# Designed miniproteins, single chains, continued (2): the designs that were tried, part 108

Each design is a single chain, and the fold is of that chain. pLDDT is the mean over its residues in the fold that is shown.

## One batch from the design tools (miniprotein)

Design m7754
Fold by ESMFold2-Fast:
Structure m7754 (fold): chain A 94 residues (1-94)
Amino acid sequence: SEEKIERAKELIKKAVELAAAGAPKEEIDELLEEALRLALETLTPEQLELFERIVEKAREELPEEVLLGAEAYAALAVASSSEEDRREILEALA
């Protein structure tokens, strides 16, 4: 749903603004968790598979404290991606 993707974008933008303002991590994380949930609900099976591969690599390379933000952004990016964008991501993951 386009509406779910737009809402996820709004939530991530608000999370970034709150982080810049020095808001508590718990408040930022609530926005990121909702954004992740909404973006994941829009993914096709193929997009979900790509998302899972991105997250697996992120969990190996990123600190736990930034992982939620990375996952939310990845889900939104995959949900908003073209077929060409997805091919480029898959090639980068190989």
Scores: mean pLDDT 83

Design m7755
Fold by ESMFold2-Fast:
Structure m7755 (fold): chain A 86 residues (1-86)
Amino acid sequence: PEPPALTPAQARELLAGLRRELEEFLAALEAARAAGVPESVLRALVEAALAFLDRVIALLERHVPELVPEARALREEFRRRAEEIV
C-alpha cells in the first residue's frame, strides 16, 4: 500500500485541529490539577503530548516542511502553558 499523501491543505487542517485539541487538553489539565490529580500523573500526560507533537513535527518535516516553524511554535507555546499549570 502507498503511504498516505499529506498535502499542504491537509497539513494546515491538521495544525488547526491540533491547536483546538491542545486548548482542550490544557483546560482538562487545569481541571485535573484543581481536582487533586498528582503532579507526577499530570507531568506524564504533558510529556506524552509533547512526544506526540514531536512526531507531528517529524511528519511535517518530511511532507510539508514550510509548516514546521508553526508546528514548533505550537509545541513551545503548549509546553510553556502546561508548565504554568503543573
Scores: mean pLDDT 85

Design m7756
Fold by ESMFold2-Fast:
Structure m7756 (fold): chain A 103 residues (1-103)
Amino acid sequence: SEEVDELVEAFKNGDEEKATEIVSRLIKEDRYDVLSEALVKLGLPPATDRETLLRNLAIAAKKYGLFELARDIASNLKNPVDRLLVLAGTDLKLEKPSPLFEK
């Protein structure tokens, strides 16, 4: 879809502001279908639950150098092990939960 292609392009171009806007909007709208399709195009597994979706989106953001987005998403993960996994091997610091990705 057009939304999937726009999100994938934002990640690949390192457009962190645009990627953050699209991801935060789609999370608030529960558009997990669009986010999962984008994950597959970015080389990550799709997900149907919010927690796995956020984890995989944070990993995708880290992969494409969108470190602020990765940190903000990771701060909203409920599982502390998944938070640590996203931050592992990086200079990313855990922030307080970002309101951009709260439900």
Scores: mean pLDDT 80

Design m7757
Fold by ESMFold2-Fast:
Structure m7757 (fold): chain A 74 residues (1-74)
Amino acid sequence: SDADRQITIDMFLGIAVLVDLELLIKKGEKPSESLLKRARETTKRLLEISEQTGNEVYRKLAERIEELLKEAEK
């Protein structure tokens, strides 16, 4: 369905943000304002999907992104 396709896209976008944040932390670099905005928007969408579907995979991905954001902002 179109809804299932959109959920798949949002998951891949979340994974891309996760990878970008992990690479920056490994390099000791701070995320750009653009990446921070994308991360916040992506985590919000993943939490909404988790609530609608009951699937913890999306919630866990959002929580991991939030953890990396806290680490990167230190």
Scores: mean pLDDT 86

Design m7758
Fold by ESMFold2-Fast:
Structure m7758 (fold): chain A 79 residues (1-79)
Amino acid sequence: MEEEGLALIERAKEQAKKLIEHYAPTLSKEDLLDLAERILGVAKNRALELGMSEETAEKAYNEAFKELQELIDKLYEER
């Protein structure tokens, strides 16, 4: 159950990375952050529905979101 939820959040993170890289030339930093939050939020909620603990889901969400924030910051430094 936890393993399935973690895999779901990890897949969402990888999908978000691809979308962020694709849209970085055209979207604002704020829009990319909103996109990351929406994608990871949906995955977190689904993981909770699958029986993942709130604590584990929150930790996985925060780790994934931090990676996406760091990616967005790097892409905007190059802009």
Scores: mean pLDDT 82

Design m7759
Fold by ESMFold2-Fast:
Structure m7759 (fold): chain A 138 residues (1-138)
Amino acid sequence: EKIEKLRKLVEELSKKVDEINTLLEEAYQNWDAPVEKQIAMMEDIVKKMEETIKLLEEIRSLLPEGSLLQQRVDTLIARLKKVVEEMKKVIDEIKAQGDNVSEETREKARRVLARVHLLTGQVKDLVKAIKEYVDKLE
């Protein structure tokens, strides 16, 4: 049933957001860790963000065509794709600089991680909106 599939995807989305927030907390706590560990943590965040985008694309396909809720999902997918691209660029800059990562590059990393945190909040708000939508269909 379409409703049950949508509920399952929303539960998976909520779990994925919690995983990203855990990784963000670890990244903040290990900010002074060796560069290789910092890269690995950011690459894990990118992977979870890409999985989140995939779940949102599946959810989008199950929402009413042209609905405000579908438009919100589309906007969030676009924002997530942009921040994933920005994070990949920052990871490449860190890799290129090796052990001598510039303050400017570290500041870019902090700003990108802050945007990831903001977007996970927006995903949580969307999860609530989709749950309310599904509950009204009962």
Scores: mean pLDDT 87

Design m7760
Fold by ESMFold2-Fast:
Structure m7760 (fold): chain A 101 residues (1-101)
Amino acid sequence: SMKEKMEKMKKLYAQLKEIAKQAEELYRESVKQGKVTQEQLDRFNELTTEMQRLVNEIQRIAKEMGTQEAHEINREAILLEASVGALLLGMEVFYLIQQKE
């Protein structure tokens, strides 16, 4: 039913927010340390991979529902993934600079 699809989408979005929080905490830890480790990059990549899976599921459900509320949740999910992706790019660039001394 449409109600069941909306509830599933909201649960997926809640999971996405929790993973995004973990990624942001990992980013803050690397900034406080003044360095990025390979283990931190690997962990961040695992988190972003899981976020991509959740966003893909949210997009699929939003397309099936075709409602404004579903479209808004999908848009927020994409924006959240993009913001965390920007943090990953920053960490990767910083890591590469560290490898050159």
Scores: mean pLDDT 87

Design m7761
Fold by ESMFold2-Fast:
Structure m7761 (fold): chain A 80 residues (1-80)
Amino acid sequence: SAEQEQMHKQAEAVIALLEEAASKETDPFRRAVLDALIADLRALIANRASAETIRAMLDGVESVVAALDPELAERIRAIV
C-alpha cells in the first residue's frame, strides 16, 4: 500500500540519521543502543512490516533516542 511504502521510506530516512549518529558516537553503551535500533528497523523493512508496525517502532525509537540525544530525537520527529 501507499501508506506502507511511505512508512518504509520514513524508516529508511530515520536509519540514515541513526547511522550518521552512530558513526560519530564514542560511548560504547550509546553506540550499542543506536546499532540495535538500526538493526530492528532494518529487520522490519526486510520483512515488509505493516505501516502500523513501522509507526509503532518509530515511536519507540524516538522515545529511546530522546533519553540519549534530545537533538537527534528532534531530527527524527521532523521526518515522522
Scores: mean pLDDT 88

Design m7762
Fold by ESMFold2-Fast:
Order: C-alpha cells, then structure tokens, then sequence
Structure m7762 (fold): chain A 113 residues (1-113)
C-alpha cells in the first residue's frame, strides 16, 4: 500500500512541478522510467487507438492532456490489470495524470492490482 502511494505522489509532484512543460517522451522517461524505444511503442499503440498521426513524443504533456487526455485515461484503465512491477505502475499513474485523474482515483485503482 505505502509503495503505491509513494509512486503516485512522486508522479504527481513530477507532473505538477516539471511534467506539464516536458515533452511526452521526457515525461515517460523520467516519470515512468521508459526507454526511448518503450516510449515510442506506447505512442504507436495510442496513435493506433486514436487513428491520429498528429500525436508525437515532441508534444508537451500539457498539449497532450488538452487534446488527448480522455484517451490517455482510458489507456491507463485498460493497462491497469496488467501491472506487474513498479515501472508498469508508474506508466499507468503517468497515463492517469495526463488523463486528468485525481491522486485519490489513481491510488484506489492501483491498489486493486
């Protein structure tokens, strides 16, 4: 329980202090610990769900939240049952924050895994 809350608090602090002005790639790398290749794979998956080639790793998290937040939240919820490690938990938390989810919602959902 405490580990999940720590992860969610770290992602929220990162999002609130630096994350909004970061590129989507930088946010995935720093908040979720993704490699550049893994970040590109996540982007490709999201682009396939959207059918929208305008989404890029060079967009700021703020821009992504404004245009694609709902889909990022939905992706986070779809990936939630498959979380097996801290890296995957961080990725799901990052997707939820881009999606506009509250800290409380993210903690409650991650506790179910």
Amino acid sequence: MEEIEKIVNEIKEFYDTEGKDMTLQEFFEKAAGLTPAEAKSVLTFIKNLLGDDSLSLDMTVKEVKEKYGKIFLQLGKVLLPFVKNEKEARLVAALYYIGGASKEEIIEDLKKV
Scores: mean pLDDT 77

Design m7763
Fold by ESMFold2-Fast:
Structure m7763 (fold): chain A 66 residues (1-66)
Amino acid sequence: MELSEEQERAKKAILEAVREKGSLSLLDLEELAKELGVSLRTVLEAASVLIEEGELKLEDGRLVLA
């Protein structure tokens, strides 16, 4: 899959945030998008790639390490 520079930055930031907090809600992803200066859509697309790669999973509406 082709990843934009913004998606690549979002992907790294999501992994770091999940490692630090244990899980991320949609609100956490919105805050992360604001911190990175990217759209929420970009962060959600990066999260989808991480789920597809088996790095993250969705559990009870939250992103957690797989």
Scores: mean pLDDT 80

Design m7764
Fold by ESMFold2-Fast:
Structure m7764 (fold): chain A 88 residues (1-88)
Amino acid sequence: LREKVELAIEQLREAAENAEAEAIEAMRASGTAPEELVEGVERSAEAAKELARRALAAGEASEEEAREVEELAERVVEAVRRAAERLR
């Protein structure tokens, strides 16, 4: 679990920086409906948060690591929601 949490944090940090721009390009290039993209990202965010909760409960992640996963996941979701709003 610890290794998966470390990987999730790295991936979420990169995603948080680029999520809005990448979401706009994905919706433009692939024709993905904004609602589908938001739902997909929300499901991925919940999976990451659940991973962090399980790792914390197992003693394989610190409270700080679990909070970082939750904060980064929320930032990615918000960035994608902003991108979806721009394409209304």
Scores: mean pLDDT 78

Design m7765
Fold by ESMFold2-Fast:
Structure m7765 (fold): chain A 71 residues (1-71)
Amino acid sequence: EEKEKKEAAENLEEMGIAGIILGLQAGRGADTAAMMQKMAEQSFEDGKELAAKAVARARDLYAEQQAKAAA
């Protein structure tokens, strides 16, 4: 029961992070983040918090990638 929910949440988070990074690279990061948050909220009761964490993580990873490319 809870195991299935945890695995689904982890998969959604990883997919959300990848999608947001791609959206940021395409100049559509804000729209992609909002769409992922909406999807997560409909899929899980705590989806709003999961989406917010995925967005924050994706932004940090993208910023580090850009900093390394500029260095």
Scores: mean pLDDT 65

Design m7766
Fold by ESMFold2-Fast:
Structure m7766 (fold): chain A 76 residues (1-76)
Amino acid sequence: MVKLEITVTRLPDGSVRVTVRATFSDGTKEEHSFTLGPGFDLEGSRGFEDWVERIRQQAKEKGEKVEEHSTLRDAP
């Protein structure tokens, strides 16, 4: 089963960093990050949809299901 971890980090400038990590049963890891707020990353945000589709395709190829886990974190 693919473990999909979503980490949302609030940055000191008021931006929010979103990091999504997919961990496959074989230990393979894929990561995508983008920023929302004053430093909005439109390219990273648009690429996120393509990245999710690629992860789903890889999961199907490996015969795995996706499990989601979300975590909120504050910047140090």
Scores: mean pLDDT 70

Design m7767
Fold by ESMFold2-Fast:
Formats: C-alpha cells, structure tokens, sequence
Structure m7767 (fold): chain A 55 residues (1-55)
C-alpha cells in the first residue's frame, strides 16, 4: 500500500510524508534505477524490492 511504500522510502533515505505526487515520482525513480516497470505504482514487485533494500 502507499503507507508501506512511504515508510520503506523513508528507511532508504527518501524524505516523504504521505502518498502524494512527490512520493509517486520517488517510486518511479526507484523503479527506473532497479530495472522494474516504471509506472509510479507501489505494486507488489516494487514493495518487495523496497523491503529487501530497507532491511
């Protein structure tokens, strides 16, 4: 969900407060850097990658 994505992004050093335009752009950048489909959506593949890196 967007809430989990916000928390995981913060753990990786992204400064985001809520699921908004800025956070969606941060997700798109993350997806591009990690070879994921770039859609700006915190889907399960994106969340799995975020969880692995934020551990």
Amino acid sequence: SGEEAVELLNRLGYRVDRWDERTRRAIAVFQAMHGLPVDGVADEATLAALRALAA
Scores: mean pLDDT 78

Design m7768
Fold by ESMFold2-Fast:
Structure m7768 (fold): chain A 55 residues (1-55)
Amino acid sequence: SAAAAERQKRLQTVSEINLLLQKRDYEGAIKLAKENFGKEAEQFVRKMIEMMERG
């Protein structure tokens, strides 16, 4: 179904965001989160980056 295909795509995008964060490509991670999940996801990723930089 179309819904199943959308869920699979979202999971793949989350994996890509996590990979970018592991590589410290913060700009790429923020952009991908914003484009695929919106402003709230962008804010969440920015907060994660702050915690990573503090730790």
Scores: mean pLDDT 82

Design m7769
Fold by ESMFold2-Fast:
Structure m7769 (fold): chain A 89 residues (1-89)
Amino acid sequence: GMIEEAINELNRIKEELKNAKTLEEIYKLFEEAMKIASKVLPQLTVDIYEGLFLIQIGVLRVVGGSLQDFIDSAIKVIDQIIKELEKQK
């Protein structure tokens, strides 16, 4: 079903994020994840998860976070979305 397909695509993006080498790659993959989530979750829910990521990224930019910190932040938000979708199954 649509939810199972979305979970599979989000898990693929998480795997690609682990191999990301630039901030640009992380942002592109996160945007792709939000686009997938918007097909199966209310827009307000997606906007909240995107907002949480943007706050975390803002903090990391100020404190000088590593590339791995940005990857971990993106994966954490995607994991929360997957948990939300698992409840809908």
Scores: mean pLDDT 88

Design m7770
Fold by ESMFold2-Fast:
Structure m7770 (fold): chain A 106 residues (1-106)
Amino acid sequence: SEADRLLGELLTAIANASRAELPAKIDEAAEKLGLPEELVEELRRLLATEDDVARARALISIAIRLAYFSMNRVRVWDPAAGKAVEMEPMTAKEILEKAEALLDAA
C-alpha cells in the first residue's frame, strides 16, 4: 500500500540519518510530501521518544494518517464528468479519527 511504502521510506530515513541530520531530513520529506504542520510536529516529537515501542506505534499512527492525507489528493476517475477529479480533502480531525479506529481494530 501507499502507507506501507511511505512508512518504509520514513523508517529507513530515521534509521540511516544521524541524530544531527534528522530534523533537516524530516523537513525535506515534509516539503516534498506536502505534509500538514501538525504531522511534521508529531514526527519531530517522535525523535525525542526514548521508548522504541512507543516510537514504533506512533510511526504506524502517522503512516495511517499520511495514507489518508495522500488519498485526499488522489485523482479519481469520475464516470459522470468523464475525467479525473481530485477527491475533496478530509479534515485533520477526520483523518485522526480514522487512524485511531484502525489502530483500535488492529
Scores: mean pLDDT 57

Design m7771
Fold by ESMFold2-Fast:
Structure m7771 (fold): chain A 63 residues (1-63)
Amino acid sequence: SMEEKINKLKKEIEERLARDQAWLDEYAAQRGLTPEQVARMRAALEEYYQREFDKELEKIKKE
């Protein structure tokens, strides 16, 4: 169903975001980035995955 496809997409995007955020936090610690720099990068990552979700959601709705 469309609902099942949307739920699967949401879970996949949330899991990808969580993995990338965890990687970013580790990378930031190793590279000595400031909390402000990390916050900006986390915000950009969240915006990227929101756009990806919206794009894939539009494809599902066109089915």
Scores: mean pLDDT 85

Design m7772
Fold by ESMFold2-Fast:
Structure m7772 (fold): chain A 96 residues (1-96)
Amino acid sequence: EEEFKKKVEEIIDKWLEEEGVTSPEARQRRRDLLLEGIESATPEMKELIREALKDYEAGKKPVFVAVSSPEEARRLYDAARERGEAVIPYLAKGKR
């Protein structure tokens, strides 16, 4: 669990850097959003995230994707895996 959180935080930081998010305020907001969405994920989604972490460690590009359900997370994970991407799903916490 502790190592899982550390790996997630490392990937978030690298992804934000690659996306060109340089503002400290924007990085903090996105980091908090992603971490909250991952912590709120169902056990099924967290298993997908663990597999994505293995894909990332194998050299695949990390991609964070907002999802509304575990079914959506699995669908997007499977599709992106075919593209050689490590898809990390997170629950969308945007207030509608």
Scores: mean pLDDT 73

Design m7773
Fold by ESMFold2-Fast:
Structure m7773 (fold): chain A 74 residues (1-74)
Amino acid sequence: SDEEILQGAKEFLDSLLAEAKRAAEAGDLATARAHVTLARLMMEHEMKFLSPEVAAEVRKLLAEFEAEAARILA
């Protein structure tokens, strides 16, 4: 369902954000950046196979993820 897709996307992004934050707090910015890049590439790929409505909601989740990732990497 659309709800399951959106929940899965959010859980995936939240998980990678937590890993990126943990790596950055440990001073491992290379690993932090790798987690952010993986999340971005995977979401960009998956959006190509979703309906326009679901893709728009995933794009919002990705934008929120990118904003938080920018704070972590600053």
Scores: mean pLDDT 87

Design m7774
Fold by ESMFold2-Fast:
Structure m7774 (fold): chain A 60 residues (1-60)
Amino acid sequence: MDMEVRVGQTFEEVGRAALEAGVPVQFLDPRSPNLVLVEGEGTLGELAQANKPLVFRRAT
């Protein structure tokens, strides 16, 4: 999938598409219900090929 992801998007917005594209994901606050993307930008295809994780953290 060639969805573009940007810092500030929620896990609900991009998380499923990232997992389906094979992009690794990391949770700094894994039990938080409100997770936002803090690291990882670009297309899901590029991130999957580079094996670069999307990093999610609790929304402030």
Scores: mean pLDDT 75

Design m7775
Fold by ESMFold2-Fast:
Structure m7775 (fold): chain A 63 residues (1-63)
Amino acid sequence: SQQEQTIQAFRQRLLQLDRKSQETELDILEQAVQQLESDPSVSESTKQFGKRLLEVAKQVLEQ
């Protein structure tokens, strides 16, 4: 799916960054996902997409 391609592209870009930049991106993404989660007007599909990006970012940092 296009969503899956976007997630893979995000993962590849994140892997090109140094660890400090990866940590900064993760922190920004965690804050963004938390804001989306607290907004009842945001669709469940958008919230799920954000959570999936966050899981991918965390996985990169755990390597």
Scores: mean pLDDT 83

Design m7776
Fold by ESMFold2-Fast:
Structure m7776 (fold): chain A 58 residues (1-58)
Amino acid sequence: MDEKIEELLELIKKYEKETGEVSWILRNSKNDEEAKEYLRSLAEKEGLDVDEMIENLK
């Protein structure tokens, strides 16, 4: 289901307010896996680990 995409979206939305690249990741990614990869790079720049946060949601 695409629910994972929505959860990922909500998490990265917070970083978009700071970086403004969340929309870019979503637009370029076709699935949550690619989005997580991009987010990891973004989060690393901010000193955050979005991928880990998403995994905790499991």
Scores: mean pLDDT 56

Design m7777
Fold by ESMFold2-Fast:
Structure m7777 (fold): chain A 97 residues (1-97)
Amino acid sequence: LSPEQTRAILEQGLREAARVFEKELERLAKEGKLSEEAAKRAKEEFRALVDAIIAGDRDAAQEHGERLEELIKEHPEIRKALEAADKTLRELGEQAQ
C-alpha cells in the first residue's frame, strides 16, 4: 500500500475504533455496569484522543490518554470497551497489509 493509502486506512480505523468504543460504553451503561456520567466522560476523552492522533498533536494525545487511563482506574469496566476498540484497530491494520 502507498503511504497515502496507509494514512487513510489508519484514520478510518481510528474513527471506527471510536465508534466501537462508544457502542460498548452504551451497552455497559444499559446493563448497569457503568454510570451514564462515566460513559459520557470516557466517550469525550476517547474522541479527543483519536482526533489528536489523527492531527499529529502528541501533547494533546498524551493528555487525553492520561485522562482516559485515570477514568479506567476509577471505572475498570471501561477497559472492556477499550479492548473492543483496540481489536477493531488491529483487525483494520492487518487488512491494510
Scores: mean pLDDT 81

Design m7778
Fold by ESMFold2-Fast:
Structure m7778 (fold): chain A 73 residues (1-73)
Amino acid sequence: MAGMRLVVFKDGKVIFVSDTELTIDEAKNLIASLPDGYEAGFVSSELADELSQGSAVKVKGESEDGFPLLELA
């Protein structure tokens, strides 16, 4: 899916936003490598540009591949 970037968050707060679009396999590998308490989901590139460290996010749904889709909380 073009135009989607990965967000890593903890306790509903953004920790990391990917600078580039990731493939599904790259996203799966990154998510599997996250420490305890860290979660990941996808946002549009436009929304990713608006996010900063500490931004509040919530899950709004999931993709066809089962990945969380995020929005601003």
Scores: mean pLDDT 77

Design m7779
Fold by ESMFold2-Fast:
Order: sequence, then structure tokens, then C-alpha cells
Structure m7779 (fold): chain A 80 residues (1-80)
Amino acid sequence: MTPEQKELLQKAVEELDKFLEESKERKEKGEKVEVSEEEIKEYYEKVKKIGSKKEIKTEEDIKEMKEILEMADKIIRSKE
């Protein structure tokens, strides 16, 4: 895994953790959460799966990494 890929994955994890924390607070306040806990868990598992790979060489792995980042951005921006 390249340093750039590691940085992108780390940012995705940090943004997800922040979103999970905020979503938990909103749920406790009785606010409607747009993204389900199940969806967030699935996304987190994808990040872990990619992060466990020593090298990201395939187009599929690179595409999945990009999808992870796009999903993180989409989830975060939806809470503007």
C-alpha cells in the first residue's frame, strides 16, 4: 500500500468515526438519522478490508478505495 493510499484510508476512517459519534448523539436526542447504523458498519468493514492488504495492485482494490472515500464525503456532506 502506498503512503498516499494509507493517508486516504486513514482520513476515511477518521471521518467515519466522527460521523458515527455525531449520529449517536443525534439518535440519543431523538433526531432522525439519515444513514443507518448497518450501512455505516458495512462501510467500516470495507475500510478495514482494504487496510489489511499489504499492496493495492488491482483496479478493483483502487476502485473500492475511491468508493470508500466518496461514500465518506457523501455521508458527511449530507449532514450540512
Scores: mean pLDDT 66

Design m7780
Fold by ESMFold2-Fast:
Structure m7780 (fold): chain A 74 residues (1-74)
Amino acid sequence: SPSDQLDAEFNALVSSIIQEVLDKNLSEEEAVAYAEEKVTEWAEKHPEVPKEVQEGLKELAVAFARDTVARRKS
């Protein structure tokens, strides 16, 4: 279904963000900025996704980016 495809695509995007944070050893501020940029770019390609859902997905991606940085410092 379209929703299954969007979920798979977003999960792949989050995985790529996590990998970039790890590969480039980004700071928390850089990781948050990168996640916000990438989700914004993705959302611009998907005008069918409601604004509230787009905002929630951005918050989710930022949370994963922050968590990845925190785990490196532990």
Scores: mean pLDDT 83

Design m7781
Fold by ESMFold2-Fast:
Structure m7781 (fold): chain A 59 residues (1-59)
Amino acid sequence: MAEARAHTDRAVAFLRELGLDGAADAVRATFERDAGVLPPEEVIARVTDTAGAAAGAEL
């Protein structure tokens, strides 16, 4: 889970630096929803999918 959290924190920081605050919030919410419920590799996959979809919707 530490790697999934680190991945999420980097993604959120990157999206906020780009001004994509809604995408950053969606990524954080996905991690908080799935962390402790799913295995770390599944959490990373869902966070990555959420980042792409939410960033695309904001752009």
Scores: mean pLDDT 78

Design m7782
Fold by ESMFold2-Fast:
Structure m7782 (fold): chain A 90 residues (1-90)
Amino acid sequence: MPQATKTFKSKASADGLVSVNAVITVPGAKPGQRIRVDVKVYKDGKLVGEATLTRVAGEGGVVEVGAIVKTPGVKQGEEVEVVISATVLP
């Protein structure tokens, strides 16, 4: 099953919120296929927030990810690690 993972560091956009904007390519995904996107946000190695969304793959398996993840207890400007996993749905 085609899948891809992208990890990067970011900062909280506001108290309790992390704005995630990323582009991920899923090798072997066809244009128009539904992609499950799991976004996990970590602070100091602990999971502080997560979101699951569905996107549609574009040409070359490109998926644009835009999400606001609720991260209770994280303050604006604090560093977080974002892990995005994209998987083709059946």
Scores: mean pLDDT 85

Design m7783
Fold by ESMFold2-Fast:
Structure m7783 (fold): chain A 61 residues (1-61)
Amino acid sequence: AVAEARAAIERMVAALRARDAEGAKQARARFNEALSRLPPDEAQKLQEERDRRLLEVGEEL
C-alpha cells in the first residue's frame, strides 16, 4: 500500500541519518515489496517521492 511505501521511505531516511547500512537495505527491500503491489503510475510517484526525500536529507547533511 502507499502508506507502507511511505513508511519505508522514512525508515530509509532515518537509517541514512544514523549511518545504518543494514537498516537502509532492509527499508529499501520493504519499499520495493510495497511498490510491487501498486499500479505502475502510483509506483512511479512513490519512487519520485523517495528521490526527493533522499535529496532533502543530503541537503541537510
Scores: mean pLDDT 80

Design m7784
Fold by ESMFold2-Fast:
Structure m7784 (fold): chain A 72 residues (1-72)
Amino acid sequence: MEQQSLDQSLQLVRDRAQQLGVSDDQLKQYSDLGLKILQTKNDGDLIQEIANSTPAQAVGMNYGVVQQKLQE
């Protein structure tokens, strides 16, 4: 199954985490978020899960920013 927008969103999140010196524990949280994304049934819940993640909060990402990145 292809997950182009989700894979791109996850890659952007990982790249940003590396730029900010995010720990392995926080990167594991991104991985856990990825699994949650695959199990989420609608885009609103998906965007909210990403925006609520600790790494996203640390970089000041809100619902709108996450939505923009997922839709690119």
Scores: mean pLDDT 59

Design m7785
Fold by ESMFold2-Fast:
Structure m7785 (fold): chain A 79 residues (1-79)
Amino acid sequence: GPDAPTSEKAREVGRKVLKLVREGKPKEAIELMIKESKDVKEANDIAASLLALARREDPSIVPEVRKVAGEAIQELEKK
């Protein structure tokens, strides 16, 4: 959840996903998040870090970031 502590890995992956979203590469952002997540729990940790970073650094992209994170988590849940 948004109040859960995030790992350094989650912050690092979150920054990379944020950069891809900002560059208009949502598919690459989703693929990276899936590749770097061992399970749905880790994907949620990455999503929490990513959303916190987006809110701090570029609030205008928060809706797009939420969509990317949601799609990546949904794909992992299908497995």
Scores: mean pLDDT 80

Design m7786
Fold by ESMFold2-Fast:
Structure m7786 (fold): chain A 77 residues (1-77)
Amino acid sequence: MEEVEALEEIRERLRELGMPEEVVDQIERVREAVKEGKWDEAAALEDEMLASLSPEEQQLVQQAVAEVAEEKEKKEA
């Protein structure tokens, strides 16, 4: 459940950072697989997404993940 919420926050952050909607849609597919408990499918979808990204898009994903992780830590502290 917490992973599904984190993926939703990452999706919103990527939109704010100017990520193409196509990539944002791929994050949503990973989130749906996680929500359904299909961890192997989620991992495969994540791998396919990352392989399709430009270096700039990969950096934006890493930035969004880091920002969401920091916000979660601040709320838990």
Scores: mean pLDDT 75

Design m7787
Fold by ESMFold2-Fast:
Structure m7787 (fold): chain A 103 residues (1-103)
Amino acid sequence: MELSEEEKKFLEKLKSEMDESSKVVAKNIAGLLKSMGGEEERAEAAATVLVYVIDKIAGSKKLSSEAEKELLREMLRFVHSPEETLKELYERVEKIVTEDASR
């Protein structure tokens, strides 16, 4: 299902703040989500949000296996739930990464 114009603008803002290495990582993660049945536009949006938030909040700090599993569940939920907004995904990803990075 196609993203809204507001979600597309938000996604472009995130992409403009990402370096080329982060964009490559996001494309690789989007490929994995697509292989798991995710629609392309939603998979790319979810992967971009994940990489952007991790880079901004965690930096070089490694996330716990528990946080990684929770993030994967949230990503899969978003790509298979067309009613879920990109903002809702961003807020959940930010919470998970922030809480894990603070340990």
Scores: mean pLDDT 81

Design m7788
Fold by ESMFold2-Fast:
Structure m7788 (fold): chain A 64 residues (1-64)
Amino acid sequence: TLPAGTVLGIVTPAGEGRGVVLSDSGRLRGSVGGRDAQGVVTGPTEARVTLADGRVYRATVAPI
């Protein structure tokens, strides 16, 4: 639901960071706790984020 190019604050149980929406399908990339993160926006304030160790987290996201 967030347009491509939107910069997001990301909060997960594993840490906080920032990302950017890469596509209208909600794909995102960023960094959480100083580690590479990839994911998908799943709702207006929610994303599913995978960290470099392969673990998947539910994240709260908000545009900056």
Scores: mean pLDDT 80

